# Ledger of designs, part 62: designed miniproteins, single chains, continued (2)

Each design is a single chain, and the fold is of that chain. pLDDT is the mean over its residues in the fold that is shown.

## One batch from the design tools (miniprotein)

Design m6137
Fold by ESMFold2-Fast:
Order: structure tokens, then sequence, then C-alpha cells
Structure m6137 (fold): chain A 87 residues (1-87)
């Protein structure tokens, strides 16, 4: 029905990457609270993307597996960044 979910998937993925970068920069500046806030926002967007993909895309769509893999890769990157600030 709506093609807009593909456009909104690309936008949120970019937003997640920007938030991870902003969080890393905040952590490098010693602003651990801002870093955690940016990482939490990135996680929230990833959770929303996962729900949209699982709900809207049929199981047989090859793009579904690729998009879920992208989410998992970003989640791993986010976990790595959070481990750095907990050190």
Amino acid sequence: MDQGYYDSIEGPFRQVRELIEQGRRAAENGDLESAQQHFNEAQRILDQLREIIERVMPEEAPEKEKLLKKIEELEKELDREREEIEA
C-alpha cells in the first residue's frame, strides 16, 4: 500500500548512523551522559525499524532479510560503542 516505508527506512538508518557518530564524539569529549542519550535514541530507532520491517514486509521478500541484517550490524556497532563508555 504505502511505498513510504522504504523511504522512511533509509532516513532512519541514516539517522541511526548519525546518532552513533554523535554519541562517539560526545564520549571522546568526556560527555558520557550525552553519549548514552544518543546511543539510546539510536537503539529506539532500530527497534522501530525492526517492527516495521517484520510487520509490513512478507517473509518471502529478499529485502526483508537484508534489512534485518543491517539492523543487526548497527546493533552490534552500538553495543561496541556502549562497551567503550562503560570502561
Scores: mean pLDDT 77

Design m6138
Fold by ESMFold2-Fast:
Structure m6138 (fold): chain A 69 residues (1-69)
Amino acid sequence: SMLSDEEIAEESRLLSRAVLIGIMRNNPEKTGARVGDDGVVLIDSSSPKREEIKKEAEELGLEVEVVEP
């Protein structure tokens, strides 16, 4: 492999973050989630995807806040 395992993991994390942000931006009604001005992921407390999105975002190194709708 031309890249180290650490470099591959970093690129994979960056790509996964971009995909998750894109999903939230294109599907705000389904996810109940959005990205704030400071890059924090805001998830509506009423979202059926709340725990799922929170875990995925935190694993990717994003900060998460659960907010009232």
Scores: mean pLDDT 80

Design m6139
Fold by ESMFold2-Fast:
Structure m6139 (fold): chain A 75 residues (1-75)
Amino acid sequence: SDAAIEGFAQLAGGLARKEGADAERMARVARESAQAIADGRADEAVARFTEAAREYVPRYAEMMEGAARELAAAV
């Protein structure tokens, strides 16, 4: 759902803000990843999102990975 995609983007952007990282960039990556999960590309999307989270927001990367996996399990 569009609401779930936007919610995930807001979560990722919020965690990026807490680390002083680019919130808009992280929200965009999260939105793209959530759309890919919805389109049936969950494994690829979770892997790519986790790489981006580790690069851009390393302090919260594990939390972000968990959220992406939960999103993938829900569809």
Scores: mean pLDDT 85

Design m6140
Fold by ESMFold2-Fast:
Structure m6140 (fold): chain A 55 residues (1-55)
Amino acid sequence: EEFEKAVKEQKEAAKEYTKVLNDPSATPEQRKQAVDKMVEATRKAVEAYRKLKEE
């Protein structure tokens, strides 16, 4: 369940990142936030996966 949530958050962060990359008017701050969110969501997904794998 936590893994499912983390994967969904990672997917949403990836969508936002792609949207910001395709927006030529996006500010450096907006791009940095999108990258940071994607990195954080990915770390959470990896951690949740490890906990799931360790039983």
Scores: mean pLDDT 78

Design m6141
Fold by ESMFold2-Fast:
Structure m6141 (fold): chain A 68 residues (1-68)
Amino acid sequence: GSMEERAKKAAELNLEYLKEQGKIAEELEGKKIEVRAEVIGENKVKVTVIEDGERTEHIIDSLNMPKV
């Protein structure tokens, strides 16, 4: 649905934003990064970032998601 599509775009933008901030840019070279987005409520999305087996979870309020 529309919320799931927005969640995926938000996850992709968040990953790109972190790369631009230099926080994960060098760690991405040669490593596998998987980003998942899951709707856990009407206005809440769970974003999971898996970096070479390390899992980090973020909960984002869909009302505060960047509109693309």
Scores: mean pLDDT 60

Design m6142
Fold by ESMFold2-Fast:
Structure m6142 (fold): chain A 81 residues (1-81)
Amino acid sequence: MYVLSEGTLVYYDSHHGRQTVTFPKRIEHTDPRVRELGKELIELSKKLGGDGTIVPEFDSEEDMIRALEQMIEALKESLKR
């Protein structure tokens, strides 16, 4: 079982402000890309001193993958070097 569950993910886009997307259960169970991105996000969050808790809400598989990739990139920028 992975970090991703039902709920709301809130992130900030410089052009649109606060964004929210809904996570559909079927994406967590069928797409290995989502599972691997979720693992990477948790590990990066913990490395930055976070608790590693994520409650994502995504409208579609495309939105979910893009949101996870954006969060991973933001966390990588925070890690220095």
Scores: mean pLDDT 50

Design m6143
Fold by ESMFold2-Fast:
Structure m6143 (fold): chain A 68 residues (1-68)
Amino acid sequence: NEEAEHILKVLEDLIENKLKLPEDSRRYIVDKLVKLGAITPEEAEEILSMSGLEAIKKIVELLKKKLK
């Protein structure tokens, strides 16, 4: 899943550089990952309930688990 792998790389770069993802971009990414089947709607709700960097780290961990 090339799109999910691209998102993973972008989010890992954000974590490494201590950058924040805007709320609208976070929702867009999460919705896209659900549509691609990379995460479940339940995982998406959990991520959206988290704040800032913790949400990004959770997405990265889930994608690594599912993409290997």
Scores: mean pLDDT 74

Design m6144
Fold by ESMFold2-Fast:
Structure m6144 (fold): chain A 67 residues (1-67)
Amino acid sequence: SSSLEEQQKQQQIQQLNREKVVILTASSIRITGLRFDGKYEEAERVEKETKERLKKIDEEIEKLKKS
């Protein structure tokens, strides 16, 4: 039924949002540590990698919202 599909979509969106929080938290800790060590180039790479990972999750959330 449409109500079951809506519940499943909401649960998946919630799970993806939780994954985003985990990624952001881990990335923030890593970037801070790298910058503290003067490894600014590595920090930029981690930042770019994090943005790509978040973009993929955002695309999945958008797909779920549209369907």
Scores: mean pLDDT 86

Design m6145
Fold by ESMFold2-Fast:
Structure m6145 (fold): chain A 65 residues (1-65)
Amino acid sequence: MDGSTLFFKILDLIGQKKLSPALESKLKKVLESDQASQLLTLSGEDFLKALQLSPEEEAELKALL
């Protein structure tokens, strides 16, 4: 899965309110930053690494993907 596919899936999850408030806030901050354009050019693995999620946050996100 590429970075652009992950970006749109995460936006969909935020829109559906399926994420915890803490994870949603963290993801919104990253996606609203100037880094968002760089994330779209990354592989899915590099995109996830660039989000700098805790192991618990990454597990929550991956369970919903």
Scores: mean pLDDT 78

Design m6146
Fold by ESMFold2-Fast:
Structure m6146 (fold): chain A 83 residues (1-83)
Amino acid sequence: GDEKLREAGKLASEGVQAAKEGRGEEGAELLERAKEYLVEASSPEEAKKATEYMDQAIEAARAGDYQLAEFYAQLALEIARKG
């Protein structure tokens, strides 16, 4: 529900911020936790597409590309929010 989407958004924001501060592995871990909440909040079809984008955000965070991590995390959250 909306509560799980809100938690996913919070974790994604914290993950992107950690990556921006040079803590890419911590950021990736936070984004992986956000991904779990997205799966619980979404239908199976929406979850598949949202998790594909979140996986891209996780990889970008590990690489230190916080702008790309933010872009993909926002896409994942938007898919989950819109249905």
Scores: mean pLDDT 85

Design m6147
Fold by ESMFold2-Fast:
Structure m6147 (fold): chain A 92 residues (1-92)
Amino acid sequence: SEAVAFMKAAGDGIKAAVDESPERGIELAELAAQGLYDYMLKNPEQFPEAVEAARKVADELEADPRYQDVGRHLRKLIEEAEKKVKEELEKK
């Protein structure tokens, strides 16, 4: 629920940021993805829930033409974060 609450708040913040400036929306999406990455590394048991919550936010943003570009960018950042977390958790 913490990951879900965080991503929902991030999605609302990204929309507000884009309404001010598309550049600010991209910056907030990058900060949200970094926060998600750090959370998943510290809470590997929550990794599937965190990724699912993040994907739902990206889906919502991509569905709206006003936020479509930032939604696509967020999805790409989520995919990279997921890959990096998997690689870090498998390192020995």
Scores: mean pLDDT 83

Design m6148
Fold by ESMFold2-Fast:
Structure m6148 (fold): chain A 80 residues (1-80)
Amino acid sequence: MTTINLLVPLPADLTPEQREALAKALEAGVSAIPGVKSARVEVVDDTTLRITVEVNTDDPQKVLDIAEQAGRLAAALLAA
């Protein structure tokens, strides 16, 4: 079992409500990725989200694939 920590930069002009909504959407999306056991997304500050992901594998390639999927979800939500 491996834990992945990712930091997601946010636009500085988002409201606290928008940051919280993005964190909830991202947590739901990352939790749905195959191989993810659990995911948590935290608002660290007004420009940063932290994603913490527990995965059912210690295979470095699978861990990287899940991290890439989580990053792509974050980018897609920020572009919406």
Scores: mean pLDDT 82

Design m6149
Fold by ESMFold2-Fast:
Structure m6149 (fold): chain A 98 residues (1-98)
Amino acid sequence: VAEKRERMREAILETLERLEEILDELPIPEEQKEAIREQLEYERETIPAYIESLTEEEIERIREEAARLLPKAEAVLATTPNEALRLLAELLRRLAAI
């Protein structure tokens, strides 16, 4: 289970880093961007401890949910290309492979 937790941690943290990189390019108000940055920073600080607290059963449930959502995310991405949705699809693919 340690290897599954590490893969999940890497997938989520890399996705958060990339979300922050594209945030400046989003056509939303700066105050909303700042709020999102604060949330992303909080998630980066808390997610490692959260993942360590997950049981093998909870990890398997996350994998199953990611596998279920992946085809839907890919279908939406095919009709409405979006960088954030592309990152979500990539994250779901990595989580489904755990």
Scores: mean pLDDT 79

Design m6150
Fold by ESMFold2-Fast:
Structure m6150 (fold): chain A 75 residues (1-75)
Amino acid sequence: TLDDAISAAESALRAADLGYKRAKDPSVQKRLKELKERTEEALKRALEDPSLAEEMLKEIQEQLQRVYLLMRESM
């Protein structure tokens, strides 16, 4: 649902922001910023067209997984 996409995006954005603030490697910071921007774009698309909410939810969940992997691998 749209609410699920919003919740997933909020989680992904918080995780990316936390990772960005904690990362000392500029390459990791750049990747986290890019994942944050992709998540914001996916959320925007879901808000503009709720029929895309399910597709955007899947994309947001993939971005969240990538954030966690980057944070784990950079430590």
Scores: mean pLDDT 79

Design m6151
Fold by ESMFold2-Fast:
Structure m6151 (fold): chain A 57 residues (1-57)
Amino acid sequence: MQSQIEAAQATRDRFLALAEEYRALADKGKSQEYSPLLAKARRAEETARANLEALEA
């Protein structure tokens, strides 16, 4: 159980970092390339957060 929680936390943190990177690239005028990737990263973070909450409940 603990190793699963740690893996879920790491996955969430990776997607948060990825979303911030894509946001920065979209803000630099590459929004057409990076806005869809940002949306996917945000959705993946939301899923990872929900999975983490379920494991911690």
Scores: mean pLDDT 76

Design m6152
Fold by ESMFold2-Fast:
Structure m6152 (fold): chain A 89 residues (1-89)
Amino acid sequence: AKKKVEEAVKEGVKLLEEVKKEETDPNILEVIDRIIKLLRESAEKLINDPSMTDEQLEEAAERIKRETREAVELLRAGEVRGSEIAEFK
């Protein structure tokens, strides 16, 4: 179960790093780096929580996958809110 969380974060970071390679705006690059940091911190917190059951960890892994895909879609669509690139909208 913990390994599923680790794999979900690894895949999510890989997708975000691919988006980062296509980006030239330093503000959006910073947003991507912050998302990667939050994913890693969330995974570490979940993995280090002794109260988490295998079922809860598996559910968290699926949630990480969903949230990562949503973030990638928002970045690709140029729908990143709260960034200076919002002026493109």
Scores: mean pLDDT 73

Design m6153
Fold by ESMFold2-Fast:
Structure m6153 (fold): chain A 80 residues (1-80)
Amino acid sequence: SMEEVEKAREEFAKKLYDAIVRIMETKNYEARKILYEGLDKAFELEEKARTASPEEAIQLYKEAIKVLDEAMKKADEVMK
């Protein structure tokens, strides 16, 4: 339970790093907007995870990762 929460948190942290790097590397305004909106939503989920039960925290971190994945995918589509 606690070990699974820690793993989910670490996976979220890695995905967050990827999203931040993507923002730093892109000069496209629309792509940057999508990435910042994704970060905002992901941080809201992360904040909820910090005070949630272990099982709920794991689900919230997984949702935050999905939000970041979708934001990066949408940003890539705008840059085509």
Scores: mean pLDDT 87

Design m6154
Fold by ESMFold2-Fast:
Structure m6154 (fold): chain A 83 residues (1-83)
Amino acid sequence: KVPAMPNPPDTTFLDLLAEEFSRKPGNEHLTDPRKVVLLIVGRLIRAIGDAIDRGKERVTNADIAEALGLSVATVSRLRRRAA
């Protein structure tokens, strides 16, 4: 069992991803930031599983971009902003 974690390691990055994801056309119904973050986390977990299945040791900005339907350039910018 996983012990309780008070904070995710990259809260700022997740918030930035949530804002960009919610601003996409067709996502106007995603107005709850917490719900958007949960949706993004679910997609990222699947992307991690896919990366492991392909023999990759780490999830890259490209994997995140594909999982969320964002551009690699956008993900790279947001990750630099969060770092």
Scores: mean pLDDT 69

Design m6155
Fold by ESMFold2-Fast:
Structure m6155 (fold): chain A 81 residues (1-81)
Amino acid sequence: SDNTRRSIDYMNISYRRSNDNGDMDVSSIISTSIRYTRNGNFDDSINYMDIGRNRSISNGDMDTSRYIHNSITYIRMSRRS
């Protein structure tokens, strides 16, 4: 769906930002979330994104956490369709 595509786009932004910040743990978690989203496993994707968001916040990267939050929002919209 369009919402699934938008979610993946925001996850890709989060992935690149975490890589740019040298946070390979967050980028690895986001990469896993993208895989789950592409496979239609939205619950697993949301769980991994929540982990990534919490780690991003812990590292003081509020921009990356905000983009992860947007990704979660679009996945939740996809589940309604």
Scores: mean pLDDT 80

Design m6156
Fold by ESMFold2-Fast:
Structure m6156 (fold): chain A 65 residues (1-65)
Amino acid sequence: SDEAAEAAALGFLDAENEKASDEGIKEAVENAVKTLGEEGLKKALEIAEKKGLSKEFVEKLRSYA
Protein backbone atom coordinates (compact mmCIF):
# COMPACT_ATOMS: atom_id res chain seq x y z
CA SER A 1 0.00 0.00 0.00
CA ASP A 2 1.03 3.64 -0.40
CA GLU A 3 1.03 4.02 3.40
CA ALA A 4 3.37 1.03 3.83
CA ALA A 5 5.73 2.37 1.14
CA GLU A 6 5.78 5.78 2.88
CA ALA A 7 6.55 4.10 6.24
CA ALA A 8 9.47 2.23 4.62
CA ALA A 9 10.69 5.51 3.05
CA LEU A 10 10.71 7.20 6.48
CA GLY A 11 12.69 4.23 7.83
CA PHE A 12 15.31 4.71 5.08
CA LEU A 13 15.58 8.44 5.90
CA ASP A 14 16.00 7.58 9.59
CA ALA A 15 18.71 5.00 8.74
CA GLU A 16 20.71 7.63 6.79
CA ASN A 17 20.33 10.26 9.54
CA GLU A 18 21.44 7.78 12.25
CA LYS A 19 24.29 6.42 10.07
CA ALA A 20 23.02 2.84 10.28
CA SER A 21 25.45 -0.06 9.79
CA ASP A 22 25.68 -1.93 6.47
CA GLU A 23 24.01 -4.90 8.20
CA GLY A 24 21.15 -2.69 9.43
CA ILE A 25 20.70 -1.14 5.98
CA LYS A 26 20.64 -4.59 4.32
CA GLU A 27 18.09 -5.84 6.88
CA ALA A 28 15.86 -2.79 6.26
CA VAL A 29 15.90 -3.45 2.49
CA GLU A 30 15.23 -7.19 2.96
CA ASN A 31 12.28 -6.40 5.27
CA ALA A 32 10.90 -3.87 2.76
CA VAL A 33 11.11 -6.42 -0.11
CA LYS A 34 9.47 -9.09 2.10
CA THR A 35 6.61 -6.75 3.07
CA LEU A 36 6.14 -4.61 -0.07
CA GLY A 37 7.69 -6.65 -2.89
CA GLU A 38 10.03 -5.29 -5.57
CA GLU A 39 7.53 -2.70 -6.86
CA GLY A 40 6.75 -1.49 -3.32
CA LEU A 41 10.47 -1.11 -2.56
CA LYS A 42 10.90 0.93 -5.77
CA LYS A 43 8.03 3.21 -4.69
CA ALA A 44 9.47 3.58 -1.16
CA LEU A 45 12.87 4.58 -2.61
CA GLU A 46 11.20 7.17 -4.89
CA ILE A 47 9.31 8.64 -1.89
CA ALA A 48 12.50 8.71 0.23
CA GLU A 49 14.47 10.44 -2.56
CA LYS A 50 11.74 13.11 -2.87
CA LYS A 51 11.88 13.61 0.92
CA GLY A 52 15.65 14.27 0.79
CA LEU A 53 17.41 10.89 0.93
CA SER A 54 20.87 11.27 -0.68
CA LYS A 55 21.58 9.71 -4.08
CA GLU A 56 24.49 7.77 -2.55
CA PHE A 57 22.22 6.20 0.07
CA VAL A 58 19.52 5.39 -2.54
CA GLU A 59 22.22 3.59 -4.61
CA LYS A 60 23.35 1.69 -1.51
CA LEU A 61 19.77 0.60 -0.74
CA ARG A 62 19.28 -0.49 -4.37
CA SER A 63 22.48 -2.58 -4.19
CA TYR A 64 20.84 -4.77 -1.50
CA ALA A 65 17.59 -5.26 -3.42
Scores: mean pLDDT 82

Design m6157
Fold by ESMFold2-Fast:
Structure m6157 (fold): chain A 55 residues (1-55)
Amino acid sequence: AMAAREKAREAFRAQLKAAYPDLTDEQIDQIIEDLERGGIDLADVKVPAVSAPAA
């Protein structure tokens, strides 16, 4: 059972949508998938309120 990971995905999606309302659900899903492929735990990632681009 991966309930914590499931909740982390939902929370991260909600944070992205709130911080970047111009993002589509598809774009948000792509970001989540890319982070998970990189071995990044979404529960350990915090969406910045609005930060300078990390080129």
Scores: mean pLDDT 68

Design m6158
Fold by ESMFold2-Fast:
Structure m6158 (fold): chain A 95 residues (1-95)
Amino acid sequence: SEAEKKLELGKEAFKKGKYEEAIKYYEEAIALYEEELKERGEEDEEALRGLAEAYENLGKVYEAMGEYEKAEEAREKALEIEIEIGLRHIQRALE
C-alpha cells in the first residue's frame, strides 16, 4: 500500500540521520493508515499494525532528536494500538 511505502521511506531516512524527512514520511504513513481504517473499518488489523509501527518509529526519531515528550506521546499511541490488537486476539481465542 501507499502507507507501507511511506513507512519504508521513513525508515530509510531515519537510518541516514535525516530526522525531519523521517518524521514527514511517518506522519504521511499515519495519515494514510488512518484513512484506510476509515474506509475499511477499525477492524483492519493490517492497517492497525502499520499505524502502530509508524507511531513507534516516529517515537524513535523524536527520541534520537532529544524531543522526549513527543517521543513519549508517539510511543503511547503505538502501545494503545498494540494493546487493542492483543485484546481482540484474546477475545477471538476465547470464543
Scores: mean pLDDT 84

Design m6159
Fold by ESMFold2-Fast:
Structure m6159 (fold): chain A 89 residues (1-89)
Amino acid sequence: GKLLEQAKQLLDEAQQLVAEIQQKMAQQSMTVTQAIGYSLRAIGLQIDAEKLIEQTKNTDPEARKLAEQALYLAKQAQQLAMEALKQVT
């Protein structure tokens, strides 16, 4: 269904964002602008995931579970982006 597809997409985007931030931090190639950009992207994914969790609450338990996982990873991405920002400022 549409909500399940949206949840899978959000989870994929959140996983990719975490991996990208971790790779940039490991390479010590992060800029201030990139760290801010990652932080904003992570906030956007958190908002989208929270909306999807609300929409799936009583209708699609699989989509809800994936949306909750996406929210968790988006929060991790935000934390990593803020840690990276502290390292480059």
Scores: mean pLDDT 88

Design m6160
Fold by ESMFold2-Fast:
Structure m6160 (fold): chain A 57 residues (1-57)
Amino acid sequence: GAAEAGARAGEAAARAGASASTSGMQGHWDKLTAGGDEAEAQEGGRAGAAAGRRMGG
């Protein structure tokens, strides 16, 4: 359901963040030069927030 979808989105985002932290440390400069990461993070966050909002109102 919506609650499960929201929880999964949050967990997936946390997983992605943890993975990026461990492996993306060296790519820190690359991320600074490319704003793609920011847009992707915002999109993912919005999707998760939207799913959660649908669950609660």
Scores: mean pLDDT 56

Design m6161
Fold by ESMFold2-Fast:
Structure m6161 (fold): chain A 74 residues (1-74)
Amino acid sequence: SAVEELEEAEKRLSLEDVIKHAYGLGMAEARRGREEEAREVIRWMEELAERKKVSESERKGIQAMIEDIEKAIE
C-alpha cells in the first residue's frame, strides 16, 4: 500500500525527503484516479506532521502539498 511504502521510506530518508516522497506519491495516486489511496497519503502526512512536531515552515509546506493533492483528486 501507499502507506506501507511511506512508512518504509521514513526509516531510510530525512524528514524533508520523506515529505517530498509522500507529496509525489499522493499526486501520482490522485492523477491516476485512485482517490482512496491519495486520501490515505494525505492522512499519513497530517499524522506525520503531528507526530514529528514539525516546524511552522515545514507545516506550511505540508499544508500546501495536501491542498495540491486535494485539488488533483477533484
Scores: mean pLDDT 86

Design m6162
Fold by ESMFold2-Fast:
Structure m6162 (fold): chain A 82 residues (1-82)
Amino acid sequence: SELQKKAIEEAEKIIPALAEKEGLDPEKALKEFKEGISKITDEKKLKFLAYAAAALAAELAGDEEKAAKYREEVKKLIEEAK
């Protein structure tokens, strides 16, 4: 699915760096995240993960404008889930 691919692509940008900062194995953290994503078939959950990962990637890159935009998309998905 395209949403699973998008979530994995964004995760590959951030999960290794975040794991390394926390003293965790970057490869193991990314593998576990990918396995988790592959079990999710719900389109809204996949969109949530893709935008959340994109927001974190933008924040790590210092792009607060993009991070804020992606955080707004995450908030919309949370509101729709109520």
Scores: mean pLDDT 73

Design m6163
Fold by ESMFold2-Fast:
Structure m6163 (fold): chain A 113 residues (1-113)
Amino acid sequence: SNEKKIDEIKKVVEEFYQKVLDILEEARARAPPEQQARLDETIQLVKEDYERLLKIIDEAKKNKMPVEEIAETVIRHLKALRDAFEFSLDEETARRVKEVIDEAMKKIKEIAK
């Protein structure tokens, strides 16, 4: 059903943000004090982005939006987040986050088929 596919997309989004936050918190723990402040800001922005995206998905589900449109919206959001991280994170952390983003987008595309 369309509703079941939306719930599966929501689960992928929840797992995605948890993995990204884990990577960022690990990077923060290893960072020098000056860099920790910037990572704290990035972590807070990711948490706020997660809350916004969940609200978008919940509203789309209530409004019976087609699963393909919800998937497209989520993928667009993840691509924007990927681009932002390429400029804000160290190379290794950016690489790890990119892998998690690419996996999430692949899963969402499969669910929306």
Scores: mean pLDDT 87

Design m6164
Fold by ESMFold2-Fast:
Structure m6164 (fold): chain A 87 residues (1-87)
Amino acid sequence: MTPEEIAGKENLIAEFQKQLAQETDPNIKKILEELIEKLKKAKTLEEILQALVETLEKFANNPAFSEEERQAFRQRAEQLRAKIAAM
């Protein structure tokens, strides 16, 4: 990974750790904890994007979110999948 990609990964980890600290839903907390661990272990940009896609798909299937929020998560996952396919 480039220094810019490493900095991006560390920023993502920090932001999701902040979200985890503010989250009250135990199912969402579990998904965020799993995402943070996957991001920490990621060695490539593709692995980072794959971890984000998996998390967005889990959020898209979670009834704790509104239908509008779930649709937004599905659209974002599709955008990231397209980015991975173009790498």
Scores: mean pLDDT 83

Design m6165
Fold by ESMFold2-Fast:
Structure m6165 (fold): chain A 78 residues (1-78)
Amino acid sequence: SVQQGQQLYQQGLEAFKQGDYETAVRLFTESGQLLRDSDPFQASRSYGGASEAAEKAGDLELAEQLRQQAEQLLQQHI
């Protein structure tokens, strides 16, 4: 649900603030997946957060893939 996706986003933010970037990537990605069809703008924000977390974890390839997913969501729904 949208509420579950929003909750995962908040959990991702908390993990990110604590420096648990791997957990943040997972939570942000799950948030984006849940919100993709119902709230693409929030899903885009979730994938953006996952991208930043992946970058901080040193996974630059994953960060770029997640950034592209965030951009694609905005392009499809604008």
Scores: mean pLDDT 87

Design m6166
Fold by ESMFold2-Fast:
Structure m6166 (fold): chain A 78 residues (1-78)
Amino acid sequence: TTTITVTIEVHDTATGKTRTLTGIANAPSDQQATDETEQQMFDAGTAAGRALSKKYGGTARVTVSREGEGVVKEKVIE
């Protein structure tokens, strides 16, 4: 089992606050299932990041990390 973490950070330009959301999933040790889980979390995080960026007017950063490997996907949404 491999732990995959998605983190979404969005800056609220009106208040100066940073808002952070974290999602965690466990994938089987099968490489295909791990890759699929990373992609699903990245897609979901990107959609959430776009919605939050639109709502708060600031930049959203979406990061997907694999346990033992670190950051495997990242996207900045303006």
Scores: mean pLDDT 80

Design m6167
Fold by ESMFold2-Fast:
Parts: C-alpha cells; sequence; structure tokens
Structure m6167 (fold): chain A 62 residues (1-62)
C-alpha cells in the first residue's frame, strides 16, 4: 500500500542519515552500511528527490 511505501521510505531515510553520519559524509560507504547497493539512491533520498517513495530492499538496522 502507499502507507507501507511511505513507512519504508522513512525508515530508509533514517537508516541512510545514520550511516552517512557514521561514515563522515561518504555516500558510497553509507550505501554499503545501510545495505543499499546504489549510492545514487542514497543521494536522491537525502535530497528528497524520490517524492517520498522507496521501492528497493529494506535497509539494514544500524
Amino acid sequence: SLEELKERTQKAIEAIKKAYEKTGGNVDEAAKLAGIPSPQVVEALLNGELSGIYLGKEPKEL
């Protein structure tokens, strides 16, 4: 559902922010730490470019 996609997107954004802080602002390492294979998706989520929808795999808990 749309609500499930929004919740997943919010969790992905939070996981990426934590990973980004832990890596000192390295997008490639943040993607690896969060379990997201694309650094471009990490940048898009951080910049809000994906309109609040994330369709990838669930990020790793940090």
Scores: mean pLDDT 66

Design m6168
Fold by ESMFold2-Fast:
Structure m6168 (fold): chain A 74 residues (1-74)
Amino acid sequence: SMMKKKSEEKKEKFEEELSETLLSMLGSPITEQLEVAKEMYEKGAKELEKMGDFESAKELRDKVKKIKKEIDDL
């Protein structure tokens, strides 16, 4: 399918980068970890939307919304 292979590769790379980033932030304040995760999910969602993968983009946007709520609850 058009864009499916590229979108899948992008999602896999994003998941790897996110996991690596969060692991490198072990020991940082939770607020910093949440802010970085929020920015990464938002960036990933925008890139997936540009590639036409609206389903995966929606999942990342839902993660952004959840993280924003967690930050607001601090």
Scores: mean pLDDT 78

Design m6169
Fold by ESMFold2-Fast:
Structure m6169 (fold): chain A 70 residues (1-70)
Amino acid sequence: ASMEEALAAAREALARAVAEAAKSGPGGQITAQHWADAALAREEEAARAAAEGGGSLPGMLKGLQTLPAL
C-alpha cells in the first residue's frame, strides 16, 4: 500500500470516531477528547507505516497537519 492509502485511512478513522461520538449523545468534552485521541492515534500509525514502508515520503505526512484538530 502507499502513503495515499494511509492518509485516506486516517481521514476515514477520524470520520468514524466523530460519528461514533455523536451517536453516544450529549457530552461535548468526552466527544471532543475522543475525536482528538482518534486523530492522534491514526496520525501516529500512518507515520509509523510510512517509515516502515518502501516509499518513505515523510514530507507528505506533514501536509496532513492541515486537517482540523478538534
Scores: mean pLDDT 60

Design m6170
Fold by ESMFold2-Fast:
Structure m6170 (fold): chain A 69 residues (1-69)
Amino acid sequence: DLEEYYKLLEELAELLLSDEIDEEKLREILKKLGYSEENVEGFIKRALENPEEAKEWAEIIKKRLEEEK
């Protein structure tokens, strides 16, 4: 479902821009986006270790969502 996919990307970007990343919610969203368990845990670890980089990912996601809407 394309609409659900865009909603998940919006939620992902919002979480990555938050001052406190909810790991459980991030894990749930990544799994719904089709990532493997290994990729989900790797993503979470990288986002927590590199919060500035995670914010850049969120900005890229938002830009792509604007282009698709």
Scores: mean pLDDT 79

Design m6171
Fold by ESMFold2-Fast:
Structure m6171 (fold): chain A 90 residues (1-90)
Amino acid sequence: SEIEELIEEFIEIVEELAEDPNLSENVKESLREAIEELKAAKTPEEALEIGRKVIIGLDRLSELVELSEEMKELIEKMKEILKKIEELVK
């Protein structure tokens, strides 16, 4: 389904962020836990709630550290994916 493809795209971006050498191991561990939760999600609504928590965490991180343009672009893409999932989940 389109929702399943969007969730998979979101997971792929989180996996890319979890490999970024500029992020601390604690942040990377939190992202890896979120990946496992997203893969275990049984409903689109559950995946959406997990995805929103990831975005909140990344927004908080951006207040503490300057993120690269590449990381900022990935975060924006993640936000766009969540918005598409929200529109499909009614």
Scores: mean pLDDT 85

Design m6172
Fold by ESMFold2-Fast:
Structure m6172 (fold): chain A 95 residues (1-95)
Amino acid sequence: SKERIAASVARDLKAWLENPEEFAKRIAEADGISYEEAKKAVERIKPLLQGALAAVEAGDYETAARLLRQIADEFEKAGFTRTARMYRKAAEELA
């Protein structure tokens, strides 16, 4: 159900916002990109992560999906192709 997917997305977004350094390390390893570039990417998308979490928690799945797509676009621009694909999939599952 969308509610189950939304709960999973909210948990992940909360974890990443609570520990952005761990998030940066994880995406750096996943995409084979430097930790320094990953930190920059995480800092750039932080407002989008916060907005997506707020939208999911409000039950506004249309806004959440749009913001998750924007997060994917920012990761794609930075070369984090695998991470971008995961966020696009999350957006599709919520839409």
Scores: mean pLDDT 89

